Designed miniproteins, single chains, continued (2). Designs and how they scored, part 31

Each design is a single chain, and the fold is of that chain. pLDDT is the mean over its residues in the fold that is shown.

## One batch from the design tools (miniprotein)

Design m5057
Fold by ESMFold2-Fast:
Structure m5057 (fold): chain A 109 residues (1-109)
Amino acid sequence: MEELKELAEKMSLYDVLRLLEMGGEEPRKLFEELKEKSEPSIQKIIDEMLRLYDKLTNEKPEEPLSKEEKEASNKELLLRLSINLGVIQLDEAVKKTIEKRKKELEEKL
C-alpha cells in the first residue's frame, strides 16, 4: 500500500492514464464512476480532471488562459487526485490488471 501511495504522488496524469489503459479500463469511465460516489467538493475536482483528460486526448483549441495559470491548475488537480482519490482507485485498478494477467496466463497453459 505504501509503495502505491508513493507511486501515485510521483506519477503524472499521463502515467496514471497509461496504467489504467494497461488494465483494459477506460480512464474517463473510471473518473466518472469516482464522481458519482464522491461528495460535491470532490466532484468539482473530478470534473476539472475530466476536462484535462478531454484536452489531452482530442479536444478543442487552447483556452485563452495564461500558460502559467493552466500549468498551476493542472499540477494541483493531479496532486489532489493522486493523493486523496487516485491512490484508492489506482490500487483497485492495479489489482484488476494483475488478476487479468493471471487469467490470460492460465488460459495459455
Scores: mean pLDDT 53

Design m5058
Fold by ESMFold2-Fast:
Structure m5058 (fold): chain A 115 residues (1-115)
Amino acid sequence: SPAIQQVQQAIRHLDRAIELARQDPSVPQEVVDLLREAKAFAEQALAALQEGNIKLAIHFLEQAARDLARALRLAREAGAPEELIREIEQALDHVLAALDLLDPERAERLRKELE
């Protein structure tokens, strides 16, 4: 499934972002916590997609996107390294791409909410 592949890509970028954030003492703990929570939501979305529960997957992907958007804002405000910011942006892009494949109208509403 294209949506499953997008969520798997998001999880890979989240793993890299968490590793980078943990190793940098200038990164606020709230960023690390938000990235870990976003990863948990993305993993729950992946499980829901594998079970064919599209509504539950959308719910968890929306929560992952909100946490990622907040982590991205806080990382930018803290002057976090460009590599960390890029990994968070990639994770968010893949979550939003998965949502666009599952429910494009809902994905558009969420993008406007995250502005």
Scores: mean pLDDT 94

Design m5059
Fold by ESMFold2-Fast:
Structure m5059 (fold): chain A 91 residues (1-91)
Amino acid sequence: MESPLKGDLSDEDLETLIAWLEQQIAALPEGSRERAEALDELGALYFRMGKYEEAARYYSRALEEARAAGASDEYLAQLEKNIAAAREKAA
């Protein structure tokens, strides 16, 4: 899980990626796998920024979308772990 390149992103670069992902999410159908994956990516970006409460919120939205899309139990479990990790860091 080590990624030296991801840790060096500036706050402005992260905000640009977040804005782009939010636009993509708005264009994707609700309850789609693609929307769930985009929300998961957005949660991961907030986690990298140390914004753990926001990360947990986006991972939770990704989980709801993934359930609606009929995602595998393994993917749902991974999202639940991501939510738990973000909440532990936020406390």
Scores: mean pLDDT 79

Design m5060
Fold by ESMFold2-Fast:
Structure m5060 (fold): chain A 94 residues (1-94)
Amino acid sequence: MAQAEKNVESAETALRELAERVDELEGMELIAAGFTVMAAVVEAELAAPELPERAREVARKALEVARRLAERGLEPAAVIARRAEELAREIEEA
């Protein structure tokens, strides 16, 4: 419970901060953003059994940010976006 809440809160904060800066990221910052979004997806997946609604919202936000990173040219972000979309759907269907 407490750990899942901390993980989700961390992911929510990281994704919110990235969403504001995606269009300004270049080079290594863009690559680092990809890792941050993937970490948020993992945290959401781990939290889903205890906090499904919040985990689903984190997955939806990760999808939005990952799609924007892919539009900026970060090819791995397209894979991250697909995983985030699948996770959000799995949580909603559970």
Scores: mean pLDDT 82

Design m5061
Fold by ESMFold2-Fast:
Structure m5061 (fold): chain A 58 residues (1-58)
Amino acid sequence: MSAEEAVAAVRARLPPDWEIVDVRATATEVRVTVRLPSGALVLVTVDLRTGEIREEDA
């Protein structure tokens, strides 16, 4: 998938109150930093080859 498709998939998956604050694309993945309403940060990684989406603590 493209980096644009990966970002769109993350946005569609997240609640509307969660803010995307940073996006970093590599050749194999897109890393999206998301800010929760609580102020906490979560890193969401999308594998561009498989379309797998993983959430981890930032």
Scores: mean pLDDT 78

Design m5062
Fold by ESMFold2-Fast:
Structure m5062 (fold): chain A 100 residues (1-100)
Amino acid sequence: TAEEIEKLYKIVELGNEIVVLIYNEGLKRNNEELIKLAEEGLRLLQEAKDYIDQKKLEEAKKTIEKFIELFEEAAKLLPPEVKKEVLEKIEEIRKLLEEV
């Protein structure tokens, strides 16, 4: 439905905010692993958006689950304040995903 599609786009928006947080922390700390995780997250977000654009909602949801797992792994490498913000955004994504 149109409402489900809007929620999936909101999930991608939140995912992009997480990628920015991870990427900036990777740059600040010269942490190649965080930079690589942010780049992989961006790739998965673009893939999810492409599925949403094609109305392939089940494929979009599966791709979203993949970047949630990736972001949870990245969060383990983040300082406490950034980790908290990332985990709060992941929880918001999970709540939106349950409504689709």
Scores: mean pLDDT 89

Design m5063
Fold by ESMFold2-Fast:
Structure m5063 (fold): chain A 85 residues (1-85)
Amino acid sequence: EEEELEERRKRLAKAVEHNIDVIKEVQKTDPERLPIELEIAQAFILIESVVLDLPEEWTRKALEALQYAADGDFEKAKELIEELK
């Protein structure tokens, strides 16, 4: 069953990567919207984690990666995403 768990973690990682790209764009083009876009990204990741039936630890890492990206620490965010794979 590990193959299915690995696939689900990779799907979550891709969702986080997509949302981090959105956060990067917002920071460059309209930083005033960052709090709203972060909240939307967090909600999306929470929904994806429930749909993918992932243990809390993976959801926590995904949310932490989004927060680091929002804080401008994209290197730390990427590190956490690699841990999800």
Scores: mean pLDDT 82

Design m5064
Fold by ESMFold2-Fast:
Structure m5064 (fold): chain A 59 residues (1-59)
Amino acid sequence: MKKFTKEELELAKIVLSSLSDKDRAAIAKRAGVSEEELIEAVENNDYKKIEKIMNNYLK
């Protein structure tokens, strides 16, 4: 798994929070998480979960 810096994870959080419903669903599916898990990770600043989502998406 690629390690992200805190700044890269903050940027990822901003991007994930700005997604349309369609794009969020597509990213969640590709990352192997539910849309609810994606939303929760962003809302709770769960950087470990955000890093996992980004690593799975970038495969």
Scores: mean pLDDT 79

Design m5065
Fold by ESMFold2-Fast:
Structure m5065 (fold): chain A 94 residues (1-94)
Amino acid sequence: MLEEAEKRLEELVSKVPTASEAELNEITSEVIVILAEMARAGASAEDIERLVKKTIEALKKLTPEELKEVTDRNISSLRGFTRLAVREIELERA
């Protein structure tokens, strides 16, 4: 499961250099779906944080300069989702 999620994320970020603004938004939405599926499948907070960090670094490196503002907004959304998901995992640990 973890290795499959990493492959899916790598495939999504490989589309970034040629992506339109709409495609970047779709890529970000799909990343969030993958991370949510992993959290539901019992992935640790540490695993989710590691994958998000890797994905954000790839987005920063691969995004064309003209779409950088779009990617910065999408990174903020990913960080917000990750913080909420990690908090939920911590709270479920009763």
Scores: mean pLDDT 79

Design m5066
Fold by ESMFold2-Fast:
Structure m5066 (fold): chain A 88 residues (1-88)
Amino acid sequence: GKKVEEYVKEVVEGAELAAKGYKENNGSKYTGGMLRAIGSGLSAAIELGKEGAKKVAEKLLELAKKEKDPAKRKALEAAANAALGMAG
């Protein structure tokens, strides 16, 4: 299966798409990016279990703290919270 780093990368790609959609005033691109980020966080929890989900969420929250783009930060935080929520 995918490693922690691969799920983090997929969330980041979703967050970048969400930020691009926000900048372009493209609601479908923004929503698609957000859903991709959140979906990748949820998939990490399902496939890696509780410990792996926590590691993914921790890395995403560290990236969010360094992120200056509000839309990217929001997507990273949403994905981290989704992973933690699914993990219990």
Scores: mean pLDDT 85

Design m5067
Fold by ESMFold2-Fast:
Structure m5067 (fold): chain A 58 residues (1-58)
Amino acid sequence: SLAEGYRKGAQYALEAARTFKQWAEEADPSARPMGEAMAQRLTDQAEALQKKADEIEA
């Protein structure tokens, strides 16, 4: 279903966000903000996708 597609997209985005967050924690101070910014963007994307899935199933 369309809702399942959005939920799966949200899961992939969260997994990618986790990877960037871990990378940022291990990165040099100069590179850390980039990883943190990417993790935040992916987290925001996941939340938006999850919200769309919930709205479709409402």
Scores: mean pLDDT 84

Design m5068
Fold by ESMFold2-Fast:
Parts: sequence; structure tokens; C-alpha cells
Structure m5068 (fold): chain A 82 residues (1-82)
Amino acid sequence: GPAAARDAAVAHLQRSYKALEEGNFEEAIKHADEAERLARAAGDPVLQAEAYRIKSEAYKKLGNEEKAEEYQRRFDEALAQA
């Protein structure tokens, strides 16, 4: 149900943050992708926004400015819907 999807999204966000802090940017993106999918299933725009924020930062660290800007825009849009 939505509560289980929300809990799973939070767990993936925690793994994504840890990967980002450790410099494992591709792993951070992978966990943020799963968190986004689960947050969408839960109907939680705040958790969707957090996944976009992590993806934006990870892509910026990887030098992919186009994707970093794309996910920054998605973050801003998701927060506007929260």
C-alpha cells in the first residue's frame, strides 16, 4: 500500500544520501531512481522532490550539467505541487 511504498522510498533515499556522501554518484542516482518510482506510487510529491534533488546534485558532481539542470527544475516543480 502507499505507506509501504513511502517507507521503501525513504529507505532508498537514505541509501542514496550515503552513496552521495561517499562519492558513489552512479549508485546515488540508482537509489534515487527507485525512491522516485516508490514516491510516485505513494503519491508523495515531497519524497519525489527529494529524489530529484539528489539526482541533480549527483549529475552535477559527474559533470552532466544538462541532467543536473533538468532534475533541479523537476525538484522545483514537485515542491510547487506539495
Scores: mean pLDDT 88

Design m5069
Fold by ESMFold2-Fast:
Order: sequence, then C-alpha cells, then structure tokens
Structure m5069 (fold): chain A 68 residues (1-68)
Amino acid sequence: DDRIRQMIDMIRRAFAGADDDQTDALRRMIRGATDAEIDDIIAAMRAQGWSDDRIRAVRIIIDNMRAQ
C-alpha cells in the first residue's frame, strides 16, 4: 500500500514537471514492477478519481518505459 502510494505520487510529480532525478527514479521503479503491481497502481489511481483519459495516458507511458 505505501509503495503503491509512493509510485502514484511519483507519477503525479512527473506530470507536474518533476526533475530528472525523480523521472529516472520513476522509470527504474516502473521497469522493475510486476504486472500485478502495475494493475494495483492503476486500480488505486481510479479509486483516487483519476479520469479514464489520464489513466490511458499513464498506461501508455508505463508500457513505453517497460518496453525498454
């Protein structure tokens, strides 16, 4: 739960103009995440009231980070 909350906060900061260190930390965390952890993050974001359009954008970014 705390890990998922931290990952969502990092995603929120990246969308708000995070620095390079925060963006690199997020990228490393996403690359190391399991499919189950990604699903939990998306579910938690929906529960927090993120729009479907923003969730879709986040999924594309996550998929691109994981494809590397």
Scores: mean pLDDT 75

Design m5070
Fold by ESMFold2-Fast:
Structure m5070 (fold): chain A 93 residues (1-93)
Amino acid sequence: SRAKRQEILRRFDEEHGERLEELAKKAEEGDKKARQELGEEVLRLLDELEPYVDTEKERKVLEMMRIAAQGWRDGKGEEGFAKALALAEEALA
């Protein structure tokens, strides 16, 4: 499952990395639409990763990221989400 998670994260970064970085920058600047779109994209990634999460630590990281992404999508988040996403990617890889 770890190898499958790494493959999913690698393809996601290759396909969406530049766009997500741009959205994250705009979101940190207070762009509500960018926050919503970033949240939706991250939620899709987390749904794809969920079947391949094996440990309690990985499940907790995924749950934290899901809550943060839902907050961004619903216009309730104002935290440095890009850092949280990077930490989650490292923990899941």
Scores: mean pLDDT 73

Design m5071
Fold by ESMFold2-Fast:
Structure m5071 (fold): chain A 90 residues (1-90)
Amino acid sequence: RKKTLEEIKKKLEEAKEELEKLGDLAAARYLGAAISYVENAEKKNVPISELKQNVTDLLDQAIEASKTEESKEIVERTREEVLKLLDEAE
């Protein structure tokens, strides 16, 4: 669990940095919310199923907020990687 959540956080942080470099601050804001959620959920020992639902909801909002196709692809790639890690943790 702890290693999986750290890997998820790392991927979310990397995606947020890429979005900020592209100037897509709206999408980056949703990635920031997802990072904060993962950190708080780890401290409260939230079930993986709840993590999956809430993180994917935030990433779906980031996809909708994306200003460019490149930003959208970054978020979609990150969503798939995060989902894979969460599925392996269940």
Scores: mean pLDDT 82

Design m5072
Fold by ESMFold2-Fast:
Order: sequence, then structure tokens, then C-alpha cells
Structure m5072 (fold): chain A 77 residues (1-77)
Amino acid sequence: SALEQQVLELLEQARRAGEQGDVELVEALLEGVVELSKQLSPESRQRIAERLRRLAEEAKDPRIRELLLEAARRVEK
């Protein structure tokens, strides 16, 4: 869906912001991911949450990892 693609674009922006150490921007982008994901099907939300967990595993900054894991928990509900 177009909405799922928009969420994936926000996740890519969050990944790049995380690589630059921009914790505040990552937090803002992940709030957008969580809000838009409320309109997705349960199956799509599960895929987004799994992607967030994969990004968390790759994150070097513990603060970014925590934000990604929190977003995954919020998306799954």
C-alpha cells in the first residue's frame, strides 16, 4: 500500500539519521512511523515491527537501539 511505502521511507530516514547520531531526529521520525502504522493492517504492522527490530540489531548507539525497540513494541499493539 502507499501508506506502508511511506512508513518504509520514514524508516530509511530514521536509519540514516541514526548513522549521523541525530537522536532527536530519529525520535521524531519514529513517532511518525508509530502514528501512520495505526492505519495499517495487523500483518503490515507486524512487518514494520520486525523491520524496526532488525534496525535495532544493527544500531551501534544504545540510545538509538532503545528508540527502535520501543517503536517496534508500540507498532505491534
Scores: mean pLDDT 88

Design m5073
Fold by ESMFold2-Fast:
Structure m5073 (fold): chain A 117 residues (1-117)
Amino acid sequence: SKLDELIKKLKEQEDENRELLDEAIEALKARDIDKALELFERLKERVEEQIKIVQEALELDPNNQDLKNIYSGLLRLKDLLEEAIRALKARDIDTALAIAEEMKEIEKGIQSILDRL
C-alpha cells in the first residue's frame, strides 16, 4: 500500500539519519565545529523531509498513534537541531554535544516505534 511505502522510506531514512548524528557527535568530540555544523544542517534538512513523509502517512491513517508519536519526536528533533546549530555558530561545543546526546535518545524512541510498524 502507499502507507507501507511511506513507512519503508521512514525506516530507511531513520537508519541514515542515525549514522549522520553519530558522525556529527564524533566531529563535536574532535572539536571540528565546521564539520559538525555541516552535518547538523544536513540532518535538519533530512528531518524536515521525514516530517513531510509522516504528515502524508497521517493523511492515510489519521488515528495511528504510533505515527503521531513519530511526528512529535521529529518536531522535537527539528527544534533541537536548530538549538545545536545556534550553539555551534556561537562556538559552544559542550552545549551542542549535550543536545546531540538528547537527539540520540529521541532517535532511539522513533526507531523503536518504526520497528513495530
Scores: mean pLDDT 91

Design m5074
Fold by ESMFold2-Fast:
Structure m5074 (fold): chain A 78 residues (1-78)
Amino acid sequence: MDDKLYDDAVGRIVRMVNDELNKSKTLEEAEEGARRIIEEARRYADEVENPDVADRIIRAAEGAAESLITHVRDELEK
């Protein structure tokens, strides 16, 4: 069960990041997208019974959110 939740969470995070990378044109939009990615990951983590798997989901989302913000910021900086 937890493996399925992890796979579903990671797949969702990847799709959300790709969607935001294609559409986020401002830092504000990237920050909004990052918050939504973390919120979605938190929902999956809350359903996971294994705390190690829950932690991996949150870490994956945090890393994805940070990379999204960094990418958009770097694209906006000359």
Scores: mean pLDDT 80

Design m5075
Fold by ESMFold2-Fast:
Structure m5075 (fold): chain A 107 residues (1-107)
Amino acid sequence: SKTLELLEETLDLYHERELEAPNLTKEEALTMIDEARQEEIRHAQQLESLGDNETANFLRTISQELDKTLKEMENLSEKETQLETQMLFGSISVALSTRIVILKKEE
């Protein structure tokens, strides 16, 4: 499944982002979150073009969570931003892992 391949690749990227989060400046963390947000919108559009509206909507929900967190981070210190970024990417990894398990069981 092209959807499963995309989600597994995306999960690997979020694992890498989570590991990097404690070493990022505030500016680097905000940039990484915004790039991830834009990437999930592109992935959702790709899946919609393939007729997978359910997984596309899931990725749009992740993009909305990333956007919300960006707005909440404006007033945080660098250390608070590092922790919040790590927790955010960890949360997204759990959501992606859960979606992958569900899709594999539906095969």
Scores: mean pLDDT 89

Design m5076
Fold by ESMFold2-Fast:
Structure m5076 (fold): chain A 97 residues (1-97)
Amino acid sequence: TPAEEAAERAIKYHPELAEEIRQFYEDGVRRAQEVADKAYELAKEGKIAEATRLATNEGSRIVAEAPPYLQEVARAVARDLATLTNKKIGEVLKEKE
């Protein structure tokens, strides 16, 4: 995934921080999945705007909280979250048509 590739690049440039980078990536992916699942439930209830805002806010928070050496990883995780959320919302909208 883009987030996994970003984590691998960060480890290459900061090998002394490999464990911290892996933990950030794994935590970020888990949190992104949890938020995407919540957004999916909101979308099923017809709360599309709330679902989109939830994903956008979490992505922004992940990026804002990341130190410089994790910025690429944080942005990739946020992008993957947005992509996953948009795909799930799209699937809900197709099921209602």
Scores: mean pLDDT 84

Design m5077
Fold by ESMFold2-Fast:
Structure m5077 (fold): chain A 96 residues (1-96)
Amino acid sequence: SKEIEERKKKFEEKYKEGLEAAKIATEVLKAGPFEVFEAVGKAIAALYSLDEEKGEEYEERFGHVVAFGLPLNPEEVKEEAEKLVEEGLEELKKLE
């Protein structure tokens, strides 16, 4: 239906935004910890707005690590973001 298509598009847009932010965080890891912290924070915030529970899951995994000034593994951040996008798209297909 139109409502499902609109929700799917909106959800997909936000997932893409979160994934792009995570990719930027991966690149910024070469620049320094402060820039990484800001980029990851934006990525988590973007992902958090898609699905409350999935957002909380990612905040639990990465938010407190970044808060303690620990460097994130860029490959793990990218893999988790890609996993979130894949799972979200699969859930959207079930709504059709």
Scores: mean pLDDT 54

Design m5078
Fold by ESMFold2-Fast:
Structure m5078 (fold): chain A 67 residues (1-67)
Amino acid sequence: KEEELKEALEEGKRAAEEGDVERFARYAMKLISLGADPEKVEEAVRAVGEGDWERAVELLEEMREEV
């Protein structure tokens, strides 16, 4: 459970660092299904939609610290 969440956070962060919107969206959905904070995931998705990839990465790193 926690290991899968950490893996999904790392993959989501990598997608954000690479600017891969499709891959990021896939991992955002997986994060919610694994019990990540939906409000923080929504903030990260919004940041990506605004082109603020740095904020999306920061939010995912914050979530990883909580696991």
Scores: mean pLDDT 80

Design m5079
Fold by ESMFold2-Fast:
Structure m5079 (fold): chain A 86 residues (1-86)
Amino acid sequence: AAAREAELALIRELIDRARAYTREAEKDPSRRDDAVFFYAGTLAEAVILLDPSLRDRLEAALRQGVAVRRAAAREAEARLQAFLDG
């Protein structure tokens, strides 16, 4: 339990860092297209698989930074779904 809680806390910290980078990219147009968004999305999906109770919280967090990148998010979701289906 303690080890898993520490792992989830670390993953949450990484997501917060990725979200901060996404926020900076929104402020600076030159950084709009970067890999941080995909990185954050991938981490969130991994966390949801490990602990489904965090699903709603992580989805809400992702939506805050993703409104402008809806198309990229849908493509990432489709690719992850195809991988999980295999």
Scores: mean pLDDT 57

Design m5080
Fold by ESMFold2-Fast:
Structure m5080 (fold): chain A 92 residues (1-92)
Amino acid sequence: LSDEELEAIREELEARVSPVEAEAAVAALRGDLTKAAQLALKAEDPLAAFEVAAEVLKELGREKEALKVLTAGYILAGDYEKAAEYLEKLYE
């Protein structure tokens, strides 16, 4: 994804989620999961940023990256059961 495409996605996400969640989602789309986690922890719902980033990746046909982002999001949210389910799909 180009910086121009990421900025367009950020503007669309800001209509659906908070600005900090949109910024966290864009960080995840850039592959910077550390920055995504740091930003998401400041949001009301840390998982939401990872879910919307995974949705965008899935729409782009980047299914394995979407599963990786969802796994990280569920770990951050403390939902280890769902994280394990997505991790199993990633390593099938």
Scores: mean pLDDT 80

Design m5081
Fold by ESMFold2-Fast:
Structure m5081 (fold): chain A 70 residues (1-70)
Amino acid sequence: MEVEELYKKALEKQKEMQRLYDEAKKAEASGSPEDQAKAAVLRKEALKYGIESARLTAEAFRLKKEAEAA
């Protein structure tokens, strides 16, 4: 249950990261200075979600490994 919840949260963070990257790419494609600045902010936000997703996935693997080793 706990491990499954961590995987679920990690997947939600990955989906949000992808959404933000897609928005950033669209903004970059416009070529305007305003959209370029917006894209940079979106990419930074996406990276934070990516880091959170990686951390949650690592924690889930660690807990599963420990439970199997006990």
Scores: mean pLDDT 81

Design m5082
Fold by ESMFold2-Fast:
Structure m5082 (fold): chain A 73 residues (1-73)
Amino acid sequence: MNTLYFALLPTPDGYLAYYELVDENGNILMKGRLRIASADREAAEAAAVAAVTARAKQQGLTVDEVVRGRPAP
């Protein structure tokens, strides 16, 4: 089971989303950041999760759980 951890940082033009996709053993499968052009935090959150999920799928990975907040070590 793969868990997506993400955190949103406000920017002048929207949000910067930091993400880590981690497997059940704590291995980082993918990580990165995305710029989201939305003033609404909830809309930016939905857009970031959708974009990361699509990118994971292109790499043959699934997103089974989504956790808000800073990526856990």
Scores: mean pLDDT 79

Design m5083
Fold by ESMFold2-Fast:
Structure m5083 (fold): chain A 89 residues (1-89)
Amino acid sequence: MEKEEEIRRLEKEAEELERRARELIMEEASHTVEAIGAAADVVAGGDVERGREELDRHLEEAQRLGEEARRAREEARRLRERARELREE
């Protein structure tokens, strides 16, 4: 019976990590869109210094969020593999 409880816990943790990864991907997309907007504003003759700072900030955040999402997905996959192995016992 404890084995079934462990499987449920691992699967629940994996689901939560997948949910977090989806949220991080959405936030990454938002920052990417804002970065494109900042670049477009510079091209249209806007404030180059401000546009560059906003572009850099949003790209840096997008990269960080993307890396966090990747790690969360990898951990979720690892937890699901563990749950599968327990199920085979």
Scores: mean pLDDT 83

Design m5084
Fold by ESMFold2-Fast:
Structure m5084 (fold): chain A 109 residues (1-109)
Amino acid sequence: SLDELVQQIFQTLTEIHNILGEMEERALAEGDRETFRKVAFMGATVTALDMLITVAVRSGLITAEQAQRILQILQQMLALVKDAARDPSKLEEALERILELNREIVKIL
């Protein structure tokens, strides 16, 4: 159902935010300013996307097909964030790909 898809969208966004928050805390603890800056910028990007999706959902104009497509893209973002959390060398590529996936979600809305 649309309600189940919307619930999964916000659950996926929450998981992304939680992982990014943990990455920021780790970078600060290690004194890794470069990693901190990249993670913080990624977090800001995801926060802007979360706001846009929230407005679209609240408007009641989102279809189940659109929600399913958005969820699939967010699941790709989650995988990229998980990979970057395990391997900081992937962080720059993950940020570039997340910006690309963000543009895909904007086109769906």
Scores: mean pLDDT 89

Design m5085
Fold by ESMFold2-Fast:
Structure m5085 (fold): chain A 61 residues (1-61)
Amino acid sequence: SADLDAEVARVIAEAVRALGLPREKRIEFATISDVAKLIEKLRELGADEKLIKKLEEILKK
């Protein structure tokens, strides 16, 4: 849904900013259709567990 996509995009933006990654990575991550795969990639990059939990909660919707 549009609401789900907006929530995912928001969390991606927070994670990319916190990790100090280039703006291009926001677009790359936003194109990942599999939220579970996105969670795995962000965890590998050292994303905050609070952000990971937000994505896990979104996946349950």
Scores: mean pLDDT 73

Design m5086
Fold by ESMFold2-Fast:
Structure m5086 (fold): chain A 60 residues (1-60)
Amino acid sequence: SEEDDLKRKIDQINDFIDKENAKLQQAQSLGDDNTVRFYQIAIDNLNDTKQALNAKLAAL
């Protein structure tokens, strides 16, 4: 179903966010400000995608 497909995509995005957050934390511990900014932008983009998918799910 479209609901199941959207939920699967949201779960996949959540997994990506978790992985990027782990990389962000590592970069923060190393004081690598450029890498921190890179992963923060990546996480923000993933959250935007997740918000769009959640909006589609809510409209079903």
Scores: mean pLDDT 90

Design m5087
Fold by ESMFold2-Fast:
Structure m5087 (fold): chain A 81 residues (1-81)
Amino acid sequence: ATVNITVIGNTLYIVATGLTPEQIKAVEKAVKEATSAKIIIFRDGNTLYVVVSGLNEEEIQAVIEAVRAAVPDAKVTVTTL
């Protein structure tokens, strides 16, 4: 499984592929618990897309670390634009 996180300003774009149903639930829960910001989640097959907007710098790091902890066996890549 791979998780690509792109940071653009105060918005996180998360694309996770090859997740199990349990890993999908873990990522959704981790993101929702890490921030009170508005979250958009949609799924296409085994790919999970999460957009989190209006984050401060501390919340960005909290979401990234929460995702890493939720799927420890996944390759997580973070790119800042």
Scores: mean pLDDT 84

Design m5088
Fold by ESMFold2-Fast:
Structure m5088 (fold): chain A 68 residues (1-68)
Amino acid sequence: GEKEKDALEAAKYSLSQSKSISEEGRKSLLEGVKEVSTTEAAHRAAEEASKAKTGKEAVKALEAGLAA
């Protein structure tokens, strides 16, 4: 739903503003996606994004996974 989309957009924006992902940022991203989507694909996309070296890479990984 729209709430799910808003949460993911907020997470993407937050990551794009960061040069790197903190441990807290990774937890927040994973928890946010778990709340907004029950699909394994979305959950995996968030997990892959949380492993990225930089916020920009994380956003790219998340978008690629969600678009697949």
Scores: mean pLDDT 66

Design m5089
Fold by ESMFold2-Fast:
Structure m5089 (fold): chain A 93 residues (1-93)
Amino acid sequence: KKELERKAAILTTAMGILLSAADVEGLSDEVAELRPLFHEGVRNYDAGDYEAAAKAFEELAQKARDMAERTGSPTLRAIADLAEEAAKVLKEL
């Protein structure tokens, strides 16, 4: 559905903004680990490979959640939540 495509685009944009925010907050090492998965998710989404994109965002969500628990960062927790939601939306496409 067109609404799911729009939701995926919004979630992906928000994740990119929050990754930049986390980097500025001093979480550069954590962001360096998450960015390749984010780029993999975006690349597969742009290619129409929604299954591969969902898998990349699921891995990003798990890593970001583990990092959020270790660091106490609400920004990393928000990234994890957005990535989980993006993966769910992509599985419905």
Scores: mean pLDDT 86

Design m5090
Fold by ESMFold2-Fast:
Structure m5090 (fold): chain A 74 residues (1-74)
Amino acid sequence: SHELEQQILQVLGAFAQQLRANPDASAAEIAAWKAAALARIRELLDQGGESEETKARILASADALMDSLAAATR
C-alpha cells in the first residue's frame, strides 16, 4: 500500500539522518542501525499482509540502499 511505502521511506530516511548526524560512527554502530531499520521494515511488511516474494524483494532493496548510503558516508 502507499501508506506502507511511506512508512518504509520514513525508516530509511531516519537511517540516512543518523549517518549524517554521526560521520565518525563505527562500522559496528552503522551495522546495528541497519539491523534495527531492517527489523522495523520486516514488522511493517508482516502487518501489511504482503506476499513472501514481495517482502523478500523489499527487504533486499532496503538492505542494498542502506549499504550504499553507508558506503557513500565513508
Scores: mean pLDDT 86

